# Designed miniproteins, single chains, continued (5): the designs that were tried, part 93

Each design is a single chain, and the fold is of that chain. pLDDT is the mean over its residues in the fold that is shown.

## One batch from the design tools (miniprotein)

Design m19231
Fold by ESMFold2-Fast:
Structure m19231 (fold): chain A 68 residues (1-68)
Amino acid sequence: SIDEIAANFRAWMESENVPEDEIDALIAELKERLSAAKTEEEIDAVLRQGLAAMLRAVRAVREAAARA
């Protein structure tokens, strides 16, 4: 389900110390886009784009931690 996908991504981002406001924004966008997707191709594109945005957030946190 969309809620299970969102919960799993949230848990992962929380474990990587992504700020809660960024997590909320990314999860809200993912849920909205998944709810609007009508084809398997659209679902795949939304998931790929969502994962890319989440990976960028995680990388930013890891880079900041490496400088500390």
Scores: mean pLDDT 85

Design m19232
Fold by ESMFold2-Fast:
Structure m19232 (fold): chain A 86 residues (1-86)
Amino acid sequence: SLAEEARRLAEIGHEHTRLGERALKQGDYEAAVHHGHQGVHFGLQGSRLGHEAKDKEAMLEGIGAALSGIGVLTEAELKAGLSGEA
């Protein structure tokens, strides 16, 4: 179902944001950028399908994963010395 797919995508997004946060703590900014992008991508897909399925919880989980992914990307960019473009 759309609701099950939305929850699955949100979970994938959350897993990528967790991996990105771990990479940030280890100073692996290349991995953090990769996982941050994936968190945003899957989080947004989950939120769209959650909205279409009228599953508010799945939609909010997807949004949460996407926002966490943006946070990981921003911190990775700043710590990698790209702060002039942030």
Scores: mean pLDDT 85

Design m19233
Fold by ESMFold2-Fast:
Structure m19233 (fold): chain A 84 residues (1-84)
Amino acid sequence: MSEAERRELAAKNKKLWEEIKAKAEEVDKEEAIEEYVRKLKEIYGLSEEEQEKIREEMRSHTTTADLLAGIEVLERYKEEKAKE
């Protein structure tokens, strides 16, 4: 996806991002990590070792808002896969 397309999408989805940020203030980061890992396991069949590595990576390199946005993306991917 081009940078111009990403920029337009970001502008159109600003309200959704603000809602995700507001929700992130009320959500425990560890709960968000566990939900994210659970979704990845369901979609990709991650091993226990892969799950633990992702948990450590998410703790170090993401915010709760990033995790909630990632969960939304995984839900959409799962729904799209179900159509095929």
Scores: mean pLDDT 75

Design m19234
Fold by ESMFold2-Fast:
Structure m19234 (fold): chain A 96 residues (1-96)
Amino acid sequence: SSHRDAVVLSLAKVVAKDLKEVPSEEAVKILQKHTPLSLNEAKSLVEEIKQTDTSTAAKLLLSALQSKLPVEELLPVLVDIDTDLGVLHLKRVVLK
């Protein structure tokens, strides 16, 4: 549905913004944990995400995930990535 597509894009924008704000090595580890992306694919994606605006980064993230995952897995995978990014952010704020 168009509503599902809007929700997926909105969450991808949140995830992309958070990926831009964490260290590249941590972003790569989270992508490797939750997606079938190879180490080199995850590294390239993180480098591209950090060099562009959040909207373009969200589209790059979705394109990479859609190349490896069926559409029904996009939302759960984005939720898992978002959860780990939130935990990482909380740990970094609390431990500083």
Scores: mean pLDDT 84

Design m19235
Fold by ESMFold2-Fast:
Structure m19235 (fold): chain A 78 residues (1-78)
Amino acid sequence: SERERKLQEAREDLLKTAKLAINYLKSKGYSKEEILERVRRLIDAQVAYYADQYGLTPEEAERLREEILKEAEKIINE
């Protein structure tokens, strides 16, 4: 469906943005803890935006947030 397509596009955009932010912050010498805190705030803001735009349920928004955060944490720990 178009809703599923837009949700997948949102997931891909969120992940790309998180990866770019993590790489930038690492290049600037931020600690893993500081990177995680900053990236968490970025993900929270973007998930709220997509939830509003696509009418995501609280459960769908939390699943999206958790999925992107887990991937971000893996990249931060690399």
Scores: mean pLDDT 85

Design m19236
Fold by ESMFold2-Fast:
Structure m19236 (fold): chain A 78 residues (1-78)
Amino acid sequence: MEEEIKKKAEQLKADTERMLNHWGRKEELERYLKEIEEALKEGDSQKLIDVTNKLVADELIRVGDEWDAEIAARKAAE
């Protein structure tokens, strides 16, 4: 279980870093990255689950909004 949760957290961290680089949501994504890293160091599986669920729910909504904004910006550049 711990190994599975750790792998999910590492995957989520990688996805979050990719989003941070592309979408520019620096402050909020950095907060989630710190929470994930902290939970991994402490070995707090419950905290990892909680932050993972929160990040997925919140970031999917926000990434959708930012994706729409990026598409609009690309169209404006045509």
Scores: mean pLDDT 66

Design m19237
Fold by ESMFold2-Fast:
Structure m19237 (fold): chain A 85 residues (1-85)
Amino acid sequence: SAAEQAKQQKIEQAKQLGKDIAKLYEKDKESAKKKAIDTLAELYSDPAATIAFVETLLKESKLLTPEEVEQMMMEAIIEAALKES
């Protein structure tokens, strides 16, 4: 179905963004954190894409910790909430 294709496309896009941000994190942590927070805020309403992004980010990055990802997720929730207001 078109809905299943759209869902899979978002998951693949999230994985690619996770890989790109993981690579950026090794070179520029501040820019990578900002991009990760912005991406998580955008993906907030899509749990499958969010999970794919987070798993890829942790798998591809040698420097990023689960604790840092939790902090980024909290900041993304605040950013998404402010956008809705």
Scores: mean pLDDT 81

Design m19238
Fold by ESMFold2-Fast:
Structure m19238 (fold): chain A 58 residues (1-58)
Amino acid sequence: GGALARALVMHELGLSEAQVEELEATPDTDEALRALAERLGVSVRQVRGAKRALRELG
């Protein structure tokens, strides 16, 4: 994703740049996204939305 997409995800989910990079690197599987959501303290829906935004805006 582009810098703008990363900045939007950081703002919306309250994540650091490093955490957004981890999100970008995470496979788009239900199991991987659930595990990441639990670790980051966000919902699976938010993680899926962020992954979509990173693809569409990057």
Scores: mean pLDDT 80

Design m19239
Fold by ESMFold2-Fast:
Structure m19239 (fold): chain A 73 residues (1-73)
Amino acid sequence: ADEDIRGTLENAIKAIEDGDEVKATNYLVAAMLLAASEGRTDVLEMLQKAARAFDAGNKEEAIKLLKEAIDSL
């Protein structure tokens, strides 16, 4: 459900802000799996962009994209 994706993304943002890369990655993967299972293709594409920004070390851009994904739910 959208609320499950929202909660997972909020946890991902908090993990990124806390500098916990392992938790951030786990929550981001969980959110992508939830978006895929619910057929939320637009959300999944936004999460893939956020994951690429995070992997590139662009924490601020990753958080921005994750907040945009939440706003699209």
Scores: mean pLDDT 83

Design m19240
Fold by ESMFold2-Fast:
Structure m19240 (fold): chain A 68 residues (1-68)
Amino acid sequence: LASPGLANARAGLGEAKRAAEEGDKEGAEQSVKSARKAFDEHKSTMSEAEAAEAEKYIEEAERYAQEA
């Protein structure tokens, strides 16, 4: 299983993508904010590889929010 930080970042990407596909820009932006907050809270417990992967998910989620 992924670490809590990585799992939350991946879930945030999924929610942001779904919200963007539904035209819900506010929902997509909230998903990004929640994912970033969880990432910051769990960053110290994540491996370097997990942190890098989580940041990629959050960046992709931000792109969906901008295009929503």
Scores: mean pLDDT 78

Design m19241
Fold by ESMFold2-Fast:
Structure m19241 (fold): chain A 79 residues (1-79)
Amino acid sequence: MLAEEARRVAKELGLEVTEEQARDPLFVAGLYGQKAIKENKITKEFGEAVKIVNDYVAGKDVPEEEIRKAAEVLKKIVS
């Protein structure tokens, strides 16, 4: 399940996460992004996905569907 995978990735990064955070697509995208950086998997697709996440965090009008797609892209990069 997505939440279980997110908790595992967080522990690999030395982070504690709540169940609620593990189910948040934005938070999960951030975890996969950090794992990609740690594994040096910085590609064009990584940059595009991180821009979407950063725009949303900065309060820009970003649809939740785009955040979910960014999380999926980042997950594929670190899989």
Scores: mean pLDDT 76

Design m19242
Fold by ESMFold2-Fast:
Structure m19242 (fold): chain A 67 residues (1-67)
Amino acid sequence: SSLVTVRAPTGGGAAAGAYGAAEAGGGKVLDIDSQNGRATAEVEDGEAALEAARRAAAKYGGSAEVH
């Protein structure tokens, strides 16, 4: 499994990215820090999750990375 971290100017943007990662990568959202615009998901397919997270987060001016 991999961890995907999403950062956005809003908690909604970070959450959208993390939920997108969980759906595409086969996993779950671990944490949403709305105040700091950060969310994290644990996924099986990090590459698919990262692509989905980047697409979702970009709509909100956000970004994503995989570990």
Scores: mean pLDDT 87

Design m19243
Fold by ESMFold2-Fast:
Structure m19243 (fold): chain A 69 residues (1-69)
Amino acid sequence: MEEEEIKKKIEELEKEYEKKLTELEWEKMMAELRRALSDPEAAEKEVEKIREKIKELEKKYKEELEKLK
């Protein structure tokens, strides 16, 4: 694979990662707000699931970068 093509894929992966991370951070904040309003236990469980999704996103991003080497 050409080095220029690899660099482009890395940029696309970084942009996708940042976009998804921002969306998950927003969902997490909304879940924490919901904790105060309706069901604290369900909201806390939702926040934990979002934290797991963020960790999974980071892991997949690193794996994709490794594949490009």
Scores: mean pLDDT 77

Design m19244
Fold by ESMFold2-Fast:
Structure m19244 (fold): chain A 74 residues (1-74)
Amino acid sequence: TEKVRRFLLELVEAAKAGRVKSPVVLSIPDLARIFGVSPQAVLDTLRELEKAGILRSERVVVDGRPAVAITPIE
């Protein structure tokens, strides 16, 4: 959970700095595997960051797989 939150915060800062293009599209199942958490834990972390005003997320499907498009707020 904490590792996912740190990764998403670093990704938001990278997008604000122009190092990655916004929106950033991430595979929810791949994030869950990489960090050893459930897909629900990834989604819960995204919701927490949205409530904190850090990012906006939109659920998308890429190549038939669940993904999320992340846009920094300001």
Scores: mean pLDDT 80

Design m19245
Fold by ESMFold2-Fast:
Structure m19245 (fold): chain A 93 residues (1-93)
Amino acid sequence: SDLERAIELTGEGVYYFSLAQSGSLDQFSRDVAESFGRMMRSILKHTPIDFKEEAEQLEEMSKKAKSLGTPLGEQAAQLFEEASKIFRKLDEE
């Protein structure tokens, strides 16, 4: 589904953004897992997701990732941008 794809891309983006900032794989594996877990917990508890707000947050994260000027930052930015587009599409449904 589009929602599942948007969540996957967001998680991948967070992973690459984290690597771009610290270079520590082990530390960021934990942080990414916890962030993804919180997102999934919110969904499973029937907490409404504001798709427009999530898209706007991802657009901001994409800008921050690009500002790092690194290949990993650029990769994270592209993933956040694609996830943002999917959340925008979901908001239109």
Scores: mean pLDDT 73

Design m19246
Fold by ESMFold2-Fast:
Structure m19246 (fold): chain A 83 residues (1-83)
Amino acid sequence: NQEITQQAQAGADTARGTANALREQALASKSQEVRDQAARGLRLLAQQADLTAQQVQSNPLAVQQFNQAREHALAAAAEVEAA
């Protein structure tokens, strides 16, 4: 279904955009509290992407999109936590 694939792409793109915004805000901040909050938010984004991939399991392209979004959010969280 083309509509489901388009929705999956849009959802994954939104998740990656949110992860990038949280990462950028956290890395620009000198506040440990802001960085801790961003890292938690990024890990929640990764968990949501994983759950969505599970729900669209019958569509391999959609699963791949959300798995990539999950990996991106986890990498962003690790970078924020290392700062």
Scores: mean pLDDT 84

Design m19247
Fold by ESMFold2-Fast:
Structure m19247 (fold): chain A 95 residues (1-95)
Amino acid sequence: SPLLETLDRINDLLNEVLKTADSSVIPYVDNASDLLLQALQSTDIQKAQELFDAALEQLDIAIKLTTNPETRKLLEELKRLVEQLGRLHLEQLRS
Protein backbone atom coordinates (compact mmCIF):
# COMPACT_ATOMS: atom_id res chain seq x y z
CA SER A 1 0.00 0.00 0.00
CA PRO A 2 1.40 3.46 -0.91
CA LEU A 3 -0.04 4.77 2.38
CA LEU A 4 1.78 2.13 4.48
CA GLU A 5 5.03 2.56 2.49
CA THR A 6 4.87 6.35 3.10
CA LEU A 7 4.19 5.77 6.83
CA ASP A 8 7.22 3.43 7.11
CA ARG A 9 9.47 6.04 5.43
CA ILE A 10 8.12 8.80 7.73
CA ASN A 11 8.82 6.63 10.80
CA ASP A 12 12.41 5.97 9.64
CA LEU A 13 13.02 9.70 8.98
CA LEU A 14 11.49 10.72 12.34
CA ASN A 15 13.89 8.34 14.13
CA GLU A 16 16.86 9.72 12.14
CA VAL A 17 15.86 13.38 12.80
CA LEU A 18 15.45 12.73 16.54
CA LYS A 19 19.02 11.27 16.68
CA THR A 20 20.62 14.32 14.96
CA ALA A 21 18.41 17.32 15.83
CA ASP A 22 19.41 20.07 18.25
CA SER A 23 17.44 20.15 21.55
CA SER A 24 15.74 23.43 20.44
CA VAL A 25 14.29 21.66 17.35
CA ILE A 26 13.06 18.47 19.09
CA PRO A 27 9.82 19.99 20.59
CA TYR A 28 8.61 21.02 17.10
CA VAL A 29 9.38 17.57 15.65
CA ASP A 30 7.57 15.94 18.63
CA ASN A 31 4.58 18.28 18.11
CA ALA A 32 4.51 17.42 14.38
CA SER A 33 4.61 13.67 15.18
CA ASP A 34 1.73 14.00 17.70
CA LEU A 35 -0.37 16.08 15.27
CA LEU A 36 0.33 13.56 12.48
CA LEU A 37 -0.83 10.67 14.72
CA GLN A 38 -4.03 12.60 15.58
CA ALA A 39 -4.65 13.32 11.86
CA LEU A 40 -4.34 9.61 10.99
CA GLN A 41 -6.79 8.68 13.80
CA SER A 42 -9.39 11.31 12.75
CA THR A 43 -12.48 10.12 10.85
CA ASP A 44 -13.47 13.74 10.06
CA ILE A 45 -11.97 14.97 6.76
CA GLN A 46 -11.85 18.65 7.79
CA LYS A 47 -10.28 17.83 11.18
CA ALA A 48 -7.71 15.51 9.53
CA GLN A 49 -6.77 18.27 7.03
CA GLU A 50 -6.38 20.86 9.85
CA LEU A 51 -4.16 18.43 11.81
CA PHE A 52 -1.97 17.66 8.74
CA ASP A 53 -1.62 21.43 8.10
CA ALA A 54 -0.67 21.99 11.77
CA ALA A 55 1.94 19.18 11.57
CA LEU A 56 3.45 20.80 8.44
CA GLU A 57 3.61 24.18 10.23
CA GLN A 58 5.56 22.56 13.11
CA LEU A 59 7.98 20.99 10.58
CA ASP A 60 8.47 24.40 8.90
CA ILE A 61 9.45 25.89 12.29
CA ALA A 62 11.86 22.97 12.88
CA ILE A 63 13.45 23.53 9.43
CA LYS A 64 13.88 27.29 10.12
CA LEU A 65 15.44 26.69 13.56
CA THR A 66 17.83 23.89 12.53
CA THR A 67 21.48 24.91 12.01
CA ASN A 68 22.67 21.41 10.99
CA PRO A 69 22.52 20.94 7.15
CA GLU A 70 22.06 17.14 7.46
CA THR A 71 19.15 17.55 9.91
CA ARG A 72 17.61 20.24 7.65
CA LYS A 73 17.77 17.87 4.65
CA LEU A 74 16.06 15.11 6.68
CA LEU A 75 13.36 17.55 7.89
CA GLU A 76 12.70 18.78 4.32
CA GLU A 77 12.35 15.15 3.13
CA LEU A 78 10.08 14.40 6.12
CA LYS A 79 7.87 17.41 5.20
CA ARG A 80 7.50 16.15 1.59
CA LEU A 81 6.47 12.69 2.84
CA VAL A 82 3.96 14.18 5.33
CA GLU A 83 2.43 16.20 2.42
CA GLN A 84 2.19 12.96 0.39
CA LEU A 85 0.72 11.03 3.35
CA GLY A 86 -1.93 13.75 3.85
CA ARG A 87 -3.01 13.51 0.21
CA LEU A 88 -3.20 9.68 0.36
CA HIS A 89 -5.06 9.58 3.70
CA LEU A 90 -7.61 12.28 2.77
CA GLU A 91 -8.30 10.52 -0.56
CA GLN A 92 -8.92 7.26 1.36
CA LEU A 93 -11.33 9.05 3.76
CA ARG A 94 -13.29 10.46 0.75
CA SER A 95 -13.62 6.98 -0.79
Scores: mean pLDDT 88

Design m19248
Fold by ESMFold2-Fast:
Structure m19248 (fold): chain A 83 residues (1-83)
Amino acid sequence: SSITINITFNDGSSATITFNDGDTIQQIRNAFIAAGMDDITVNKIVNQFRRNSGDVNSINGIVNAVDAIRQQGYGIASISYSY
């Protein structure tokens, strides 16, 4: 399965990122960087995945990590998900 995440950043820019169930932490990190997210925000998302290691390669793990970082106020204004 896959998920598409549409992110709007605090600077008004936006990015669309698609992840597949089973993607590695490195693939997830590279996708966020390629979409224009800064290293600080990407590292916070990756560290959230590492804390949730049981879900690290699941779509739910991706959603939970990104939403947690948004709730902490790191550069993300809004997020939408499509499955």
Scores: mean pLDDT 70

Design m19249
Fold by ESMFold2-Fast:
Structure m19249 (fold): chain A 100 residues (1-100)
Amino acid sequence: SFEEKKKEALEVLEEARRRLEELARAETDPQARRILLSLVGFLDLAIKEVEEAKTEEELEKVLKGTIDYLRSQLADPRLPEAARAVLAETIERLEEILKK
């Protein structure tokens, strides 16, 4: 159902946000830390858009946009390896929600 997909999407995004925030707090390189904090900020906006989605179509659009953005960030060679794992896992979990 729409409500179940929305709840699952929020759980996926909140977990990704938490993991990236923890990586940012442990990061000593200023450039890498800035990238991690930028990703946390992006996920804050994505979470808000998911919360505000009123239809399955709106939710699907938000999740597709989120996946596209995270895929674009994987192309950044400055992204820490641990963050790549978080982004890749998050993309896969969001894609699974879209298949339902």
Scores: mean pLDDT 90

Design m19250
Fold by ESMFold2-Fast:
Structure m19250 (fold): chain A 53 residues (1-53)
Amino acid sequence: DLKRILKALGKPYEERSEEERKLYEEVVGDVENPSSETVARAVGRILLETVGD
């Protein structure tokens, strides 16, 4: 899911500049079919967060 990938690739809200927010959205938007590597990274970050901070 695009939203999950964006969160995994994105920085914390307070650390996101307007340029970085735009870049992340453009990068994710450009990647209609993300590679397995990109997906794996996103899943890894989400799993880490859900396992519990």
Scores: mean pLDDT 52

Design m19251
Fold by ESMFold2-Fast:
Structure m19251 (fold): chain A 79 residues (1-79)
Amino acid sequence: MEEIKRRVEVAHRAAREAGRLIDEAQRSTPEMAKKLLELAKRLAQVASDAMAGGNVEEAEKRLEETIKEGRKLIEEAKA
């Protein structure tokens, strides 16, 4: 039960952060939008891998790393 909840949380957080990247891409230059959309795609893969029954600790680590990259890229897009 706890493992299922953790996997669902990874998928939910990945979807939420991907949505933020997509929203920022709509307001960005084409070059920056491409980078933002590639990170959104990476978040979708993290969610997919977590739901497919991979290592949950690894999925959580990959999620946090990708979110950190996304937040940095959003800051660059706004500058």
Scores: mean pLDDT 82

Design m19252
Fold by ESMFold2-Fast:
Structure m19252 (fold): chain A 64 residues (1-64)
Amino acid sequence: SSLATDLLRRYSGLSRYHTLEETAEILAELYGISKKTTLRILKDLLSGRISLDEADKRIRKARE
């Protein structure tokens, strides 16, 4: 789950200066996936609704 771990690390830094939506937009551009998908993954990860492994799978599928 290196992608999901990297996502959370970057979120931690960006969230100091950006809203959740702004952070999702920046990360979406960086990973080459949609803002909507990135925002859903972030919300699900932050709420504990999905595991890091599930988040990693979703990121990889979204990059297809």
Scores: mean pLDDT 86

Design m19253
Fold by ESMFold2-Fast:
Structure m19253 (fold): chain A 76 residues (1-76)
Amino acid sequence: MDLAQQVQAARDRILKLMGTDTSKEAILEASRKVIAEGVSPEAVIGALLELASTTTSPEERKNFLLAASELAKEML
């Protein structure tokens, strides 16, 4: 599976696990679960960056970007 397909799958799974909670903590918890399920950290970070770029909420964008940054420092 190419990275783009993994990013899309990660995005869908993260959104499902988060539900309505868009806090940094909920995003990080969902992201770490997706990585534990076998998705690459690079794909999960890519998914968070895509979610940040497509959200209409400034607060959600901030939380997605902060979560992506924290995972990149931890995993990369």
Scores: mean pLDDT 82

Design m19254
Fold by ESMFold2-Fast:
Structure m19254 (fold): chain A 84 residues (1-84)
Amino acid sequence: SMAAIRQRAKDYKLPMSTLNKMVAQGFDPATVLDVLMAMKNLGLPTSDVSFVKQVIPFAEAGKDPNDVIPLIAQGRWDDARAIK
């Protein structure tokens, strides 16, 4: 539920403004949460909406954001696409 997703975001100290903005733009809340959690775990700025949008298609394709994010951050797009 959205209430559970928002509670998890608060528990992880994620920016609620980013989550709310992405959900308002039609992105799946659970997918946005997974991407933001991975970005935080990797020390990346969770306020970077443009970067979140770059990662979401990979997460929607079933790829783990924790594996995809370091490759995208390095410009290694073909390697990110090759993750299963």
Scores: mean pLDDT 86

Design m19255
Fold by ESMFold2-Fast:
Structure m19255 (fold): chain A 57 residues (1-57)
Amino acid sequence: LTEEQKAKIRELVEAGERDIREIAERVGVSEATVRRYILEYEIERGMRLIEEAVAKL
C-alpha cells in the first residue's frame, strides 16, 4: 500500500464507510488489503484508547 492509499482508507472509515468492497473500489486495492489495513488501524486506535483510559485514572 502507498501512503496515499492508507490515508484514503482511513478517511473513508472515519467518514462512516463500512462496506469493504466500496472502500476497495474507491482506493483501487483488493478487499483483502483493505481488511488487513483496517485491522492494523483498529489495533492502533485500541492502543490510544488504553492510553487515554490510563490518563483518566
Scores: mean pLDDT 75

Design m19256
Fold by ESMFold2-Fast:
Structure m19256 (fold): chain A 113 residues (1-113)
Amino acid sequence: IKEKNLELLDEIKELVKTETDKQKIIKAMEYLHEAVMEILRLSDENLLKLIGAALRMIGLLFDMRNSDDIEEQQKLLLEAIDILRDLVKETTNEEALRKVREEIEKALEILKE
């Protein structure tokens, strides 16, 4: 399922480049943040890297919520996608990858609306 998660993240990355709805971008970011939290909850692989990624995601979400610049919000969401993509590549826990897929699919659904 790792391959499918990476494929869906690449789809989100393309949609983000043209998304101008601030609320859709924020909601997609919230789902990607939850995906990182699922990996942190279920995997003990690279624990310090996972904690660092979770803290970066929290920072990106707060910055995005406080920004009114669509280009900045797009950039922040692209950074979140790259963080999650790297974590997905290194995650071997199947339950974590399944939970990540659920959250990625929710983000994709919001951006396709």
Scores: mean pLDDT 82

Design m19257
Fold by ESMFold2-Fast:
Structure m19257 (fold): chain A 68 residues (1-68)
Amino acid sequence: AVNKAQVQAEIDALNEKLSKVSDPEKKALVQGAINGYNNVLQATDPKEKEAKLKTAKIAKKYALEQLA
């Protein structure tokens, strides 16, 4: 099951990182990951939540790999 508290913690952590990013392209990647996790919270169907969570995790990984 998707844990809403953990998803919110991921959003909070990404917002903290976003405040420290100066590169506009890298900011967009972090914002994309934040949007992905917000989509998880908005989804009502369990399968949709799981699919969106996988997408959000991929976006987060990519964004963090691009941060110098």
Scores: mean pLDDT 84

Design m19258
Fold by ESMFold2-Fast:
Structure m19258 (fold): chain A 65 residues (1-65)
Amino acid sequence: DLIKELEEAIDKLGEAGASPVLIAEMGRVLDEVQQAIKQGASPDELEKLKKKAKELIEKAKKILS
């Protein structure tokens, strides 16, 4: 569940005192994913958005070690 993973990553980054810029970017991507689902975006559009979200989640994991 991509939405849940983004929410959990944001929470963990906040607890770790990570960059506010990264936290804000992840929040924006979370909003973009929800908007795309609501608008019935194509599979290709959703895949690109999921890839962006996954990259941010992996960046968060690296910061969290």
Scores: mean pLDDT 79

Design m19259
Fold by ESMFold2-Fast:
Structure m19259 (fold): chain A 67 residues (1-67)
Amino acid sequence: SLADARKSAAQAAKMAAAGDSAGAATGGYEIFKSGTGEVKEYGLLAAKAAQAGDSAAAKEYAERAFK
């Protein structure tokens, strides 16, 4: 659901800000699974950025998913 996607996005953004790339990647994937449209796409981008070690990009994409 979109509510679950937004909850996951908020957690992913916090984890990315803390430098937890594994947590941010997991959160981004949960956004991808629960979201639709742009929320789903931003979740996937956040997960990919986190897996690449780009915590700043992961945080930005996760924040876009929960707005």
Scores: mean pLDDT 76

Design m19260
Fold by ESMFold2-Fast:
Structure m19260 (fold): chain A 63 residues (1-63)
Amino acid sequence: SELAVEALMKFGKLSREVAEEIVELAKRGNGVLSEEEARELGEKAGITPEQAKNAAKFALMFE
């Protein structure tokens, strides 16, 4: 899980707090975010909901 967090920070240029939240939601949802989760994370991180969904799928590659 730490590898997923560091990968999202380094390659996604996300803050640690956002990266940790994406990893936790990705584990809970098997890499799938709801529309509401994707929108909220997108607003928090300054990225699109689609980018948030892709980040969650990417995070699971390091589990």
Scores: mean pLDDT 79

Design m19261
Fold by ESMFold2-Fast:
Structure m19261 (fold): chain A 68 residues (1-68)
Amino acid sequence: SKIDELIEKAKKLIEEDKSLSEKTKKGAIQALDSKNLTELRAALHELKKVGASEEILKTVEEIIELLE
């Protein structure tokens, strides 16, 4: 599905981002795997706070929109 494709894309981008801490990566990946809107919104907020790339932020926002 498109949601699963976007989740895999987001995970890869997050794992490859050397600027993100392992704790931030783990939290974001857990939120993506959960498909839970509250967890995903919390992960998006954390990613914005730590200055994650625009591509990561846009991909996570698209996942949230598709789950709404």
Scores: mean pLDDT 87

Design m19262
Fold by ESMFold2-Fast:
Structure m19262 (fold): chain A 107 residues (1-107)
Amino acid sequence: PPSLVEVARKRAEELGLSPEQIDLVEKAAHLIEQAGIAAMAGLTDVAKRLVEEAKNLGIEAAQKGYKEVARIIADGLRQLAENARLLGYTDVAEFAEKQAEEVEKAL
């Protein structure tokens, strides 16, 4: 299947976002993908740090007026939270959901 980065990039391209906005989406999607891998490896603190880095990119996007970028990042964090919860990684799930809410509040 395509990577999370490829899926996020395609969504950004379909929305007609600029190259700079697409780059932010790709960077955040990569961090979210790495966070999921870290969570599955039992590296909870690493997963949370990567989630926080993705959240910071979402807030940066919102502050720049890149509302669609911020929404894509928040959606990605919520999807990570749902997947982590389904797999029993509750701490990562709750943290990712809270960070998604922080991005949404910045919109």
Scores: mean pLDDT 90

Design m19263
Fold by ESMFold2-Fast:
Structure m19263 (fold): chain A 73 residues (1-73)
Amino acid sequence: SGSIAELRKKAQEEADKLIKEQVDPKDIDITKNSDIENLEIREIAIERVRAKENNDEKEYEEKVKELEELINK
């Protein structure tokens, strides 16, 4: 377990890696319950990174909020 800031950083780093390596999130093993939560975090983090790359500040802020809400379940 880590702080929200640490989880957000890890999710961002993981999303950056997935985008750089062109890894489809579908390749993540979602058959495990713990991996489902991680998959959701990765998907939102990927969307956040895309918003940042596209200079869409509004979408970036919305994705940050979604990520925080997911982590705080």
Scores: mean pLDDT 60

Design m19264
Fold by ESMFold2-Fast:
Structure m19264 (fold): chain A 64 residues (1-64)
Amino acid sequence: DELKKKVEELNKLTDELHKLLAKEREAVKKGDQATKDKITAEMKKKIEEIKKIQEQIEKLRKQQ
């Protein structure tokens, strides 16, 4: 089932994003601006990947 595979991929990307959010908060707490900026860039990439997968899932759900 292609839909199930895309949902699993979305869940994996979401978990990765949550880990990056935790690292960003830690960098902010420590005042490490360079690490925070790097993590923010990685999060932006993950968010774009998540959007793409969400659009694919919506298309698949409409077609079943």
Scores: mean pLDDT 82

Design m19265
Fold by ESMFold2-Fast:
Structure m19265 (fold): chain A 62 residues (1-62)
Amino acid sequence: MEKEAKAAAKAAAEVVLSPEGGEALYERLVKAPKAIPLGVEQLIKKYPEAKELMEKYLKELG
């Protein structure tokens, strides 16, 4: 979903990527929604703190 993609991109920008990288990731995920679940799992596996950030951003976007 769009909100989930945006939350994941924001979390990734904070723990791994620059803010510009996060925006680019969001655009990519919106164009390929089927990749979102796998991308989210990989991000959380490498950076467990990203899960809390994603939940925070999902609440902000809700």
Scores: mean pLDDT 65

Design m19266
Fold by ESMFold2-Fast:
Structure m19266 (fold): chain A 75 residues (1-75)
Amino acid sequence: MDLYKELVEAIENKDFQKLEEILRRIGEEFGVDPEKLLKTLREIQKAYYNGDLEKAKEIAAEFIREVTGEEVELE
């Protein structure tokens, strides 16, 4: 399963528990600092709280690109 797709689905479904689980899995697989994971989660939650789903998706895409080196297309 595409990690970015899972992350976007969690954001769109307002499933913060699933979002945290996905970010934790990425962090474990790629050795990401827990503080960076928490910062990313908080930034996504803030964008979401402000009703800015596009920004939440952008933050998620940047995180995946930085950690995995995978190119992510945003609509």
Scores: mean pLDDT 74

Design m19267
Fold by ESMFold2-Fast:
Structure m19267 (fold): chain A 81 residues (1-81)
Amino acid sequence: MAEEKIEELLELARELEAEAAASANPELAAILARLARETREAARYLREKLEELGEEETAELAEKVLETARGLAEKAKAELE
C-alpha cells in the first residue's frame, strides 16, 4: 500500500536525521541531514499526489526514493569513514 511506503520514507528520514545528529564527522552529518530533508520532502510530495498518481505508481516511486536515499547514505558513510 502506498501509504505504508510513504511511512517507510518518513521512518528513513527520521533514522538519517538521528544518524546525522550522532555523527562526529561534520561532512557526513551534513550529507545525512540533507538526505533526511530530501526524503521527507519526497514523502510529502507523494502523499499530496497520491490521488492523482494512484496507489501502485505512488508505491513504486516511494520504493525508488527509498533505494536511492539508502544507497546515497551508504556511499557517504563508506567514503567518509
Scores: mean pLDDT 86

